# Designed miniproteins, single chains, continued (3), part 100

Each design is a single chain, and the fold is of that chain. pLDDT is the mean over its residues in the fold that is shown.

## One batch from the design tools (miniprotein)

Design m11465
Fold by ESMFold2-Fast:
Structure m11465 (fold): chain A 65 residues (1-65)
Amino acid sequence: SDRDAQLAAVEARTRLSPEARELLERLLRNPDLVLVIADGGPDEGIGSWRFEGFRPREEDDAEAR
């Protein structure tokens, strides 16, 4: 799931305005934050996903092996 989430984040960055892309890059490079993605709703289409935002990094995230 994490690999698919990272790929989805890269694709989202490509579709954003220059300002939004810069902000997303800064957030993705912040070691204290983790990207959150959820399944998309009807407005996003079947099999789509939705960007939910960022959350503080958990210890489990930091110690991923």
Scores: mean pLDDT 57

Design m11466
Fold by ESMFold2-Fast:
Structure m11466 (fold): chain A 74 residues (1-74)
Amino acid sequence: SLPLTEEQVKVNLKNAKYFFDNYFYPLALEIVKRVIEELKKQGKTDLAEKVKNEWINYFEEKGYTKLAEEVKKI
């Protein structure tokens, strides 16, 4: 696992939004889950929780409750 900086987290999550906005929902979800899991593995628990909550809210606001459920399970 690569050590993630805040800059690298931003780049990965920007890519996830790009894929989501272009209807590649499974790929967007995979990127979000991987970022959260890697942050947890590196002991960045507060940042992982922040990212998790922001993306749960983002998916729920867009009406994709199933994607939000998958993020909640992380």
Scores: mean pLDDT 83

Design m11467
Fold by ESMFold2-Fast:
Structure m11467 (fold): chain A 70 residues (1-70)
Amino acid sequence: GVNVENLEKAAELYEKQGDKQRALIYKITAYTERGDLKKSEELVKQYEEITGDKKLAEALLNTAKAMLKA
């Protein structure tokens, strides 16, 4: 199973290293696993703002939503 605490710790470590893109990916996955889709969508918007890659951001959220339903 996905360990949400490990995802949150990974996000904090990447954020400390200045890797905001990877930190946001882990945060999006963690919030989606918790069922907080509203927060996940807010973080997807932040990912788009930093990277300009809306398509990848939407794909990450859709994959996480599918995992939550399984």
Scores: mean pLDDT 75

Design m11468
Fold by ESMFold2-Fast:
Structure m11468 (fold): chain A 91 residues (1-91)
Amino acid sequence: MVSSMIRPLSREEVLSAIAGADVAVRTGDPEEARKLVPEEVRRVGEEHGLRVTPRAIEVGVRTAEETARLVQRGSPEVSAVTAAMLRVMVD
């Protein structure tokens, strides 16, 4: 049941989104970013003592795909990251 206009990200999901966006900016390719994100999210999670859930990985992958797609369209990296994170929050 949909009960809100925006779904806030948890702490773990926020870190996963940041890791995903970072991978996307470095690769500039949605498929390559999607391939690298699960390992990067796991690495960041372990480094910070956080539980890496399937949902956190999903958020990271989705943020990476959106960010890489916007970068491919010529968006500045900061703008692409901001738009991708906002999109993940409302989905």
Scores: mean pLDDT 72

Design m11469
Fold by ESMFold2-Fast:
Structure m11469 (fold): chain A 63 residues (1-63)
Amino acid sequence: SEEELREQRERADEMLRLAVEGIAAGKEVTGTVEDLGEDLARGTVRVGDEEVVAVVPKELATG
């Protein structure tokens, strides 16, 4: 649905922002990518005690 595509995009943007801001602040940034089949992946970005998890197209996943 259009809502699901919007949520996936917002989550991908949130992951990217967390990673970029963490790197800029000199914090430890950890990213993982899990293959969910087809062209989907579960991306996880962790900065200190903050974690964002998103299901995204593989091309937009961290890694």
Scores: mean pLDDT 71

Design m11470
Fold by ESMFold2-Fast:
Structure m11470 (fold): chain A 91 residues (1-91)
Amino acid sequence: MAELAALPDEEQERRFKELIEKMNDPDPEVRLEAVREAHRLLLAASPEVQRKYVDEIIDALAKASQDEDEEVRLEATFGLILAVVTKKALE
């Protein structure tokens, strides 16, 4: 997405931290949005930001894949697969 690709690294990092926090929100709709945005941002991030946050994103998505909400679990599972592939591509 053009808007995400135009963000400076510092703002990308801030957004990752905010999204990881939102994945622990009591509202399942907020968690679902955070999961969707987190893997989307990871795919659009610079390689430097990807290397810095990929492990934290993998951990957060792995926790969300065990969520009480079925849609959150499904979206987090797909996001986790993408995050693991991203980590392997960074090797």
Scores: mean pLDDT 79

Design m11471
Fold by ESMFold2-Fast:
Structure m11471 (fold): chain A 90 residues (1-90)
Amino acid sequence: SLPPPVVATPFTGKVTSVEQIDDDTLRVTAEGKTEDGRKITLTLTVDRRTGAGEGEVTFEDGTVLPAKGGLTSKPGQPPQTVHGFALTTS
């Protein structure tokens, strides 16, 4: 059977910190908003090679949802922005 549908809520954020966990992995924190205007904070574990990551989004009301996202950066520059989706199973 097919898995339950996932509702994806887009977000964008500004990177607030980056910590290198190992040679290929970053832990990124960011602050931003969903497309519907809700403020969020997020923490992602990101693959340095792909810029893709997974983690959690926390809303102002204390709701925590799984998140998938990515970093966009130029070679040799620290990442400045993150974009992705907060995921709710329906």
Scores: mean pLDDT 76

Design m11472
Fold by ESMFold2-Fast:
Structure m11472 (fold): chain A 98 residues (1-98)
Amino acid sequence: MFSLLKELSRDDENKKATLLLYSSEEIGYIVIKNLSDEDVEVTLISPGGKSGTITVPGKTTKYFEVNFLTGEIKEVDYSKAEELDKYGLVGRAVLDFK
């Protein structure tokens, strides 16, 4: 099974999104593209009930390594994250707030 990002809720007024992380793997990669002009706060929820909050700056793409067993999320600079996404190994989300 591949890593999956699913949008659970969006707050356009406060520039916030809540995403569900789902994976049967220990380590997964996610990419979040923020197409808005403002910084967006993203809350990531794992199936184990662990949650973390990250900020994605306006007009940026951020890459994260996620440990789905522990719920640990860390930002990484992966030049290959787009290549991993092409092979279905990366969960992705696009944030388009007005």
Scores: mean pLDDT 70

Design m11473
Fold by ESMFold2-Fast:
Structure m11473 (fold): chain A 91 residues (1-91)
Amino acid sequence: RNEREAEALERVGELFAEAARELGLEEEAEAILEQTRKAAEAIRAGDYEAAQAHIEAALPALKKVLEALKKNPELLARVRAELAALAAEAE
């Protein structure tokens, strides 16, 4: 169901945006939230092409967050644990 896919994407986007804010990457946090929210709306509408485009638009911000996470092992461990919990819920 497209609603579960949209909700999962929104949760992942919120997780990375929160991590970005803790790293002082406010601009990247806003970009991730905007693009993942738009992608989730496109999924709900059945427009997977638009959803993919929005996900791709979030990638530059995500790359910056991932580079900063490499320098903050405690926050990286928390993000990994939260992603693992989300993956377990999808089972």
Scores: mean pLDDT 83

Design m11474
Fold by ESMFold2-Fast:
Structure m11474 (fold): chain A 84 residues (1-84)
Amino acid sequence: SAIDEVEKLLDAAEEALKAGDLKKAVENLLKAVELIYKEVPELHQALEDISREVTERADTLSIPELIELAISGLREAIAAYKKS
């Protein structure tokens, strides 16, 4: 399913982030975002909310912290979606 593929991409992004591979973390995160826009309309509002939070914190958080914020936010949104 599209949700399973999104979770797989978030797992890959998180693994890359923990390894210090920021380029790979961002590439996998962007693929997850693109898949949500294409296949998971129920998560569009959550994606917009996360995007605003990342933008607002861009001046105060490091790039790794911003990536972690985005991954964490998407994981919470997916968990909420699965309970619905």
Scores: mean pLDDT 87

Design m11475
Fold by ESMFold2-Fast:
Formats: sequence, C-alpha cells, structure tokens
Structure m11475 (fold): chain A 66 residues (1-66)
Amino acid sequence: MDGEKIYRDLSRASREEAEALRRMMESVYKLAIQTAEKKGDEELKQQALEDLETVRAASDRALAAQ
C-alpha cells in the first residue's frame, strides 16, 4: 500500500471529502480483517492490519495539514 499516494490524494480533497474517503477505506480494511479471521488466514489478517495502519497514518497527516 502506498501511504504517500493516500496522503497526496486526501490532501487535494476537501476536508469533508477526505474524512469520508478515510471512513470508506477504514471500513474496507476492517471487513478484510474480519474475513481473514473467519478463514483463519493469519497472513492475510496481518497484511490487512498493516494496510489499515498505513491508511490511518496517511489520513491523519493529510487531515492535520488541512
């Protein structure tokens, strides 16, 4: 996952749009974590957790800059 791309895309968006996009992305990765847990796929779960953290870190930076 490219955190710099997320940061750039959200920084160009309005604050409301950036917050909505952040919530959508978080929902997607939370669902991926839940799906991986149901399947017992620890590797897939770990990857989804790392992707979610990347989204949160990049989104926090972008929103703080607005």
Scores: mean pLDDT 80

Design m11476
Fold by ESMFold2-Fast:
Structure m11476 (fold): chain A 64 residues (1-64)
Amino acid sequence: DKLAQRIKDAGKKTGWVIPAEGAKSLAKGLLSRYGDDMEKIKEAAQQIAKDSGAPDPEKFREEL
């Protein structure tokens, strides 16, 4: 829940509009793969943002 909200908020700040269910699914996948390793979560989330055509994947990572 907290990571999903952070993903959604970081997306809004950087012009990447993520639906609530999308943010939850992404958060669940990242937590299941990386546990509590926030640096790996941020790196993977940045790559997903880049692959999804987000306007600013680097700033998205910084806002996480």
Scores: mean pLDDT 83

Design m11477
Fold by ESMFold2-Fast:
Structure m11477 (fold): chain A 53 residues (1-53)
Amino acid sequence: KKQQVEETKQKGGETMVRGLSRAWTGGNSARKKMHEEIKKVMEEVKKVEEEAK
């Protein structure tokens, strides 16, 4: 349970770093994509936490 949540958070961090790199080089469009990617990661973390309830 906790192990799965931690792994999902670790993956989320990696995805965020990649999104930040794209946003830094791409400007406005890349920033919007980064925002969407972060939202997706947040949703995934919420789903895993809800499952753990």
Scores: mean pLDDT 67

Design m11478
Fold by ESMFold2-Fast:
Structure m11478 (fold): chain A 66 residues (1-66)
Amino acid sequence: MLEEARKFGEEVGKKAKSEEEAYKEVERWVNEQVARHRLSAEEAVQMAKVAEEAAKKTLEEKKKEE
């Protein structure tokens, strides 16, 4: 699950125009995972953190390489 969150975050970071946009996409995806897999609050927080960190890192790398 955390590896899937990281990969999703990376994809969001590549497509997002801003950190705010990326975080909204991550929140939507995490909410979908919670609904489908009946995740605990702790698991949801961990997935959100991993995906957000991956998205932020990818977005910054994109800005630096442009």
Scores: mean pLDDT 78

Design m11479
Fold by ESMFold2-Fast:
Structure m11479 (fold): chain A 61 residues (1-61)
Amino acid sequence: KLSIEELLEGVLKLLSLFSDASPAAQRQIGLSLARIEAEELGYSEEEKEELLRRLDAQLAA
């Protein structure tokens, strides 16, 4: 099972492959992917919230 940090890094690396997409599109894709993967991996609601918060902060910077 991936940790929150590992999943976050994985999503960010995947988004780097879509560098030609707009920043807004990358943000939406990243947040959606993180949510889906966290659900599939059986993350708790608290873990999902933490993951999405950290990812959103990284993409908003």
Scores: mean pLDDT 77

Design m11480
Fold by ESMFold2-Fast:
Structure m11480 (fold): chain A 68 residues (1-68)
Amino acid sequence: SAAEEAARRTVNGLARALREGNEVALAFGRHEMRTEFGLDEEQIEEVEELVRAGKLEEAIELLLEAMK
């Protein structure tokens, strides 16, 4: 679905931003999670921790569940 594709792009972008220390890309990813997926700050922190742990599919699921 378009939502799953968007969530996957956001998570992959966040993973790259965290790996590269790209603050601008990280801020953009946080903004997308907040505005497109409706995450609060605690949910955004949880997604970032899942991404740091390499749990990308779990991060995608969290984004998709937040949209309900």
Scores: mean pLDDT 85

Design m11481
Fold by ESMFold2-Fast:
Structure m11481 (fold): chain A 97 residues (1-97)
Amino acid sequence: ELEKLQKEALEAAAEEARRAGLPELSEEMSEEEIREITVELARINGVHPLLGEAAALFILGKVKEAKKLLFEEILKRSKTLSEEAKKVAEEVKKELA
């Protein structure tokens, strides 16, 4: 299951790298090379570099480290979205009163 997800992630990242004109990702690459490519992809796509680092860790089989890094980023974003959603709900409640 994890092996299959890692292969799918590597294929998806390789396709994205190819579209961006970056070197093709492969299992033969070093950990540092994979990280550089995934972080550069994150930068090109306007997403946070930590998401690129998490993707590299996942591709390399470091699933626990990837989950920890990704969870911290999701938690920060989720907290902001939750507060904004709460404000919108309160304004809608005022308009209906």
Scores: mean pLDDT 68

Design m11482
Fold by ESMFold2-Fast:
Structure m11482 (fold): chain A 100 residues (1-100)
Amino acid sequence: HLSPEELGLALAELVRALTTGTLEALLAQGKISEAERDAALAGLDAFVAEVRRIAAEATSHAELAERVRALARQYGRQSPLLAAAGTMLEDLLRRELAAL
């Protein structure tokens, strides 16, 4: 089984990749501006950096889950994109912990 650090880092990377892909698709379709995409990526990068920090510090899967849920709620209040990214991370983490 993955350690809390390995799990947190893997899920942070997956959420970042999926959200970045969605933003690039929206930009290609002309649904958002380049400036809007850049602002969204900056917010996502800040969120993912905090998830990686929590993953490095967490000593248990339970601590990782609790701290990530708190962080997701905090960032979710800042934008709909970060709320969606946070929900995705929480759902993935819940599924992985259920598989342990």
Scores: mean pLDDT 82

Design m11483
Fold by ESMFold2-Fast:
Structure m11483 (fold): chain A 93 residues (1-93)
Amino acid sequence: LRRRADRHRRLGDRLRRQDPRSPQAARHYTRSSLDYALIGDYDRARQSAQRGLDVNPDYSDSWDTLSTVYFQMGDTDTSLQYRNISDQLEQQR
């Protein structure tokens, strides 16, 4: 759904100005993290994924995204730990 992500980017700029504690903000931060990782800005990608977790720690996509970012940064141990948390949250649906 990358084509939908490109469309969401325009909406994301407006959503970013809203209360970051909203459930929609967690999804926004996760998508922003993936966008930053795609352009190679891993520091901002990590920060955006972490903001998603601060908003909703039960949102498995945020843990999965953070795992991917840490893996890209070379922190394989932390990446595996976040992936395990994401997998466990998905199983508890």
Scores: mean pLDDT 70

Design m11484
Fold by ESMFold2-Fast:
Structure m11484 (fold): chain A 82 residues (1-82)
Amino acid sequence: SMLREKYRELILELEPLVPERVRELAVEAALLYLELKKEKGEEVAREEVRKLAEEKASSPTEAELVYELALKVVEEVEKEEK
């Protein structure tokens, strides 16, 4: 989707030295965050994204990075659309 590609580009721009595997996980986390924000609200969306990051990441540090990147790119795209 166009949104997936936009998140991928923004994540690469923010963290170009992060491994592709981690960047792709952040893209999936961002898409989940956006979907759950619409359905269940921001608080629940943040909790579920953190769980996904912790479950799929290889370390706690990687999970935190995925979580932070996912939130940043969703917020950035929402600002552009407003």
Scores: mean pLDDT 85

Design m11485
Fold by ESMFold2-Fast:
Structure m11485 (fold): chain A 90 residues (1-90)
Amino acid sequence: KKLIEEALKKIREAAKLAEEKGWTGAAKALRKAAKEAEEYLKKGDYKKALEVAISGLIGAYNVYELLGDKKKAEEIQKLLDKLEEELEKL
């Protein structure tokens, strides 16, 4: 639960940055992923919430890579690795 909640926060932060840069499509895709993951989490579908959150984090990673923010990209990659490990155990 907390792992997905942290992922949603990071995805929404990346969406805001993408919007500020005028990357409207990227921002929209990230917000959609966050909303879908949150809805699955609300319904108790932890596996599906995790899969959608992973997809959203990949998008967030790409935003930080494009921004040249290596530290934030690394933080997203570490979180992505944790979500992928959790999914493999299901």
Scores: mean pLDDT 86

Design m11486
Fold by ESMFold2-Fast:
Structure m11486 (fold): chain A 102 residues (1-102)
Amino acid sequence: MEEARRAAEEAERAANEAALAVIKHAKSAESGAAGAIAAIGAGVSARLAAERGTEEAAREAARAARAGGEAAAASSAGEEAKEAAREAARAGEEAARAAAEA
């Protein structure tokens, strides 16, 4: 319930942080830009899902966070960006679990 909404918000925040990290630490414009765009898209999706404040929102946030993680991993960004993406993926998974338990 409230835990699911909070976790979804955390996932969206982490996805946005991953997008910013990819942009900041990218060494190549082509690879970094693609990763950043995908991560930003994931953050937007998570935000929309979080607005519903339901189990469905948590599942959508988890999916968006994983997409952001994959985007960051595909870029030439440094470990900071990849770690932020991993945190986004974990937050999304926790949101899904909280929703299932509620």
Scores: mean pLDDT 59

Design m11487
Fold by ESMFold2-Fast:
Structure m11487 (fold): chain A 112 residues (1-112)
Amino acid sequence: MVDPARLELEVAAALARMYIAVTSLYNPELAERARELERRTLERLLELGEEEEVARALAAIAGGYFAAKAEGNEKTAAAFLEAMRRAREAGVVSEEAYRAALEAVEEALRAL
């Protein structure tokens, strides 16, 4: 069977990438900030030894979460945060990776 938690993480990542792409039509500066956060988060997650596909998915969700929080889209932000939490609880992502992603988002939000 496909791991449902891993599939859920990948679906959330696809939605996060779509969210950032749509945001770029209305707020290109915020979309650029989200993509910079995704790149930095990915580099950090790979340094922590996360599997490449999982690292890419978590980094994308972190970018989407940041963009949604910055826009005040609380429903979408909560959905991305929940996807990251479930992936951690299911053991798809490490505790260290989950914390690194959240710390990156918190730092990016403070820099706005």
Scores: mean pLDDT 88

Design m11488
Fold by ESMFold2-Fast:
Structure m11488 (fold): chain A 93 residues (1-93)
Amino acid sequence: MEEKELKEKGKKLVEEAEREAREAVLKSLELNKQGDIEKGVELARKTAERLEERGKELQKDPRLEEAGQKIAMIGGALLGLTLMSASAQKIAE
């Protein structure tokens, strides 16, 4: 059983999750510039939920547990940013 192959697969899955999170943030910012703040928040929230589900699914395989935890953390961080953006809009006059 080769640990090296599993570590490489885990790294690729984390990289994909980071890319998806970045794309969601950029698209949300574009929607905010167009005045579609609610659509931007929904997109980021849906992406965060999908990443959390993916992280939980990967954690079911003990060989991918670390990658699953990292992906779930990325989803949680994206959700936190979404909540902060909504709060900032309410504070901005």
Scores: mean pLDDT 76

Design m11489
Fold by ESMFold2-Fast:
Structure m11489 (fold): chain A 98 residues (1-98)
Amino acid sequence: MEQERRREAVDEALRALNQARKAGASEEELRELLERLARELGLRELAQLLAEALEARRNKDEEKLAEYQLKAQLLVAEIHGELDEEKKKKILEEFEKY
């Protein structure tokens, strides 16, 4: 099933993201991992929103950062039906960390 493939991709992406964060990855490295995660989930719009959020954070544009974070959270909610509760929670937690 497509849902099973998404779960595997999410697990791998989350492990890679957490490993890089623990290793002190730069904002550029985290952006590359987030873009990869979004591509593996098949959500091109998520990749765009995450890139915009990271750029707004770098530019200290707090209003745009909040807007893009909200849009990313809404987009994650759209995929809730495709993932189990544990995976949905992990994705939302990652969105809150940067």
Scores: mean pLDDT 58

Design m11490
Fold by ESMFold2-Fast:
Structure m11490 (fold): chain A 68 residues (1-68)
Amino acid sequence: AMSAACLKIVQHYKEVIEKASAEEKAKAQDALGTAILTQCNQADVEHLLLEVEDLDKDLANKLRLSLV
């Protein structure tokens, strides 16, 4: 299902940002937010918010803003 693909994107992003500087991390968060919105359906994003909050609270807040 699409939710699985979206979770994989989030997991891959987390692995990347763990090795990046704070500046690169901020850029990656913006790029990830865009990728999720273009690759995931709204319902999928809503479901992912629960998982993303456990992974990255800041990213979850950005996604909530994008859904409005």
Scores: mean pLDDT 66

Design m11491
Fold by ESMFold2-Fast:
Structure m11491 (fold): chain A 63 residues (1-63)
Amino acid sequence: ASEEAARLGREASEAGRDEKQKEMAAKAGTAAALGNREIALREGRKSGDEEAYRLAEEAARAG
């Protein structure tokens, strides 16, 4: 897990437009920071927010 992955995870959370999207993006970011790319991408997709998903994917690549 890298600091960059954690930062991108936080940005994904902030990009979410409602509380559920923000929560799912936060889970994706945490998973990415811990190196769980598959979980990060899955939770990012569940958020339903394209920007949150994109940031979660970037976080997964960075971690």
Scores: mean pLDDT 62

Design m11492
Fold by ESMFold2-Fast:
Structure m11492 (fold): chain A 100 residues (1-100)
Amino acid sequence: APKVTVSNISGTLPDGKTVTVILEVESETKLRVIKAYVDGKLAKAELSGSGTHYTITVTLEGYGTVSFDVDFSGLKPGDKVKITITNKDGKYTAKAEILE
């Protein structure tokens, strides 16, 4: 079954703010960023890594920066993934959804 795991979340995102990233699978070993948002505002996202493991860094002026790791398996080219990261009381939580 297709799986996406988010880990190692860190950053300076203010409390109560949410990061959303939309990714597309280009191949069994390659992701790309389609778009990213911080609290509904279009943000910069940078992708680093290779294979099935990537680090994503999202930055929006005035809101700060969040970095997190993404691992994926069983996805096919053209699959899209939505990752949502929320800061609540200094703790980050993540949700990953495979979009069809």
Scores: mean pLDDT 82

Design m11493
Fold by ESMFold2-Fast:
Structure m11493 (fold): chain A 66 residues (1-66)
Amino acid sequence: TVTVTIVGSRPGVDLAGRVLAPGESVTFPADTVTIRLLSDGTLVVTDEATGRVLLGSADDVSVTVS
């Protein structure tokens, strides 16, 4: 699995309409997750199976793979 945790003081945004507060985490299946870092420092985590997308600053997000 891939677990994404907000470790900075700025919230991340789940495009399902939820805001992830500092200290919150969300888990995705490892086989369906695509992680992309944009040139502006935005981290995009996409679960291809569900279409769920998480946006956040790369400086404020921790990604753990297990």
Scores: mean pLDDT 74

Design m11494
Fold by ESMFold2-Fast:
Structure m11494 (fold): chain A 60 residues (1-60)
Amino acid sequence: SPLEKAERIIRELVGDKEPTVEEYQRIVDKVAEELGVSREEARILVMEALTRIYLEKKKK
């Protein structure tokens, strides 16, 4: 799914760490390019993927 691909891109660029503002912008741009979606849609996917990664990390 697009969400799983976004999670993979996030993990490739920053691992399981919380991205900086600069890293977040790079992630959004890469997701938009690799998934062939608008930057606006990529921002939504990245936000959802980061939320999911954060929740999974908290559960341990």
Scores: mean pLDDT 78

Design m11495
Fold by ESMFold2-Fast:
Structure m11495 (fold): chain A 118 residues (1-118)
Amino acid sequence: SPLDELIELSLQKNPELEKVKEAFKEVKKALEKLIKEKKYDEATELLVEAAFLGVQIINTTTDEEVKKAVERELLEIAGIALKSDSESLKAAARRVLKYIAENSKDEEIRKEAEELLA
């Protein structure tokens, strides 16, 4: 599963930054493929599960750089989803962006989420 590494990292208190980025890279590849194939239900499930796991990492980690990296990866996957022709996938992406806009402690990350929601 494209989520296998992200699941393992979500069980760690302080996952390595580079491993987090690699795990989200695999999620982004899988998401883009599902969107190209118009498998929007599977794409929505993947986005929702990746966002849930990302939020678990954000809430568990004490490393602020890991939190910011996960938040930026969630912005990127939401941005990919917003470019699709699926209203359900776009709605899921907007929920992720709203979470980041309301919860991120980084002003630039909040601003990027707000701009994507506009």
Scores: mean pLDDT 90

Design m11496
Fold by ESMFold2-Fast:
Structure m11496 (fold): chain A 80 residues (1-80)
Amino acid sequence: SFQEYVDKVQREMMERASELLGRAAEKGDEESEREVLELIREFSKQVEEATTLPDPEAKKKIEELKKKFEERLAEIDARI
């Protein structure tokens, strides 16, 4: 179902973000921790907004949001 798809994307993205938060915390990188937390907040909001669209458009938007989220996490990870 579409809800199962959304739940899977959110779970996978939160797992990646949590791993990065853990690494930043271990290094005492409070700036990177704050940036990851802000990205999590914005991603969750944008995914919720996307779910108001028809399923085909919502899925396309969520895939785009997922790609942007992964790219931003990778940029932060490169600095830690």
Scores: mean pLDDT 86

Design m11497
Fold by ESMFold2-Fast:
Structure m11497 (fold): chain A 67 residues (1-67)
Amino acid sequence: MKKVAVAVGETGEEAAEIAKKLKEQEGFDAAVAVLKEQLDRAKASAAEMEKTKGVEVVFYVDGKQVA
């Protein structure tokens, strides 16, 4: 199953740096940068992707993994 990371930050720069680290160092197949204001939409999209595409989505908020 493919692993996708969603990095959530206060700014696009913070989110992008976390996403880059997750993809390059933690072995995720893909990483996406998201602003905190978009988190609820990102969670909804992740749930749909897990159902339709068989991917595992992992969220990181303020540099910490959340369920």
Scores: mean pLDDT 75

Design m11498
Fold by ESMFold2-Fast:
Structure m11498 (fold): chain A 93 residues (1-93)
Amino acid sequence: MEVKLTVKLEPAKAGEEMTVTVTVGASVEGHRILLQLAWDGEAPVTQLEVDSVRAGDEFTLKVLRKAEGATLTARLIDVDTGELLGEASATVT
């Protein structure tokens, strides 16, 4: 079952810290979970480990904003298996 994610980018200038809010659409319990943010074609720029997620959970992370047209991808990963549980992207506008 794929967990639906929603990614919201707050307004920021290029090179400044941008607030990213990731909302989880389904519960995953009993697993260590990694929420990972990466720019397209790059290694992860930030990540957060949690013991479980619940539907409606919101996670707020900060990244340095890239130029307009850059795409940021949020991935939800099971730490123990490496399974990708969910993925969503947002493009800087």
Scores: mean pLDDT 80

Design m11499
Fold by ESMFold2-Fast:
Structure m11499 (fold): chain A 76 residues (1-76)
Amino acid sequence: MKEEERRLMAEVLRLTAEKMSGEKKEFFERLSEEASKSYEGAVKSGKEAEEMGSKDPEVRKALLEAQAEVQKRLGL
């Protein structure tokens, strides 16, 4: 369960990075890398992404689109 949740978070953050540019892209690339290393890293990275999305509409949109894409790939 934790391993699967970690992989899903890392993929969502990776796809979010692909939708961004500049410093925001680098930010989400780092979050995706941290999420891929440990479950604790995935939980922390997810919270940081959510906090940024709550303040930045562009980031929120990219996160929602990335989540929808991951859910679609899983048949959810």
Scores: mean pLDDT 82

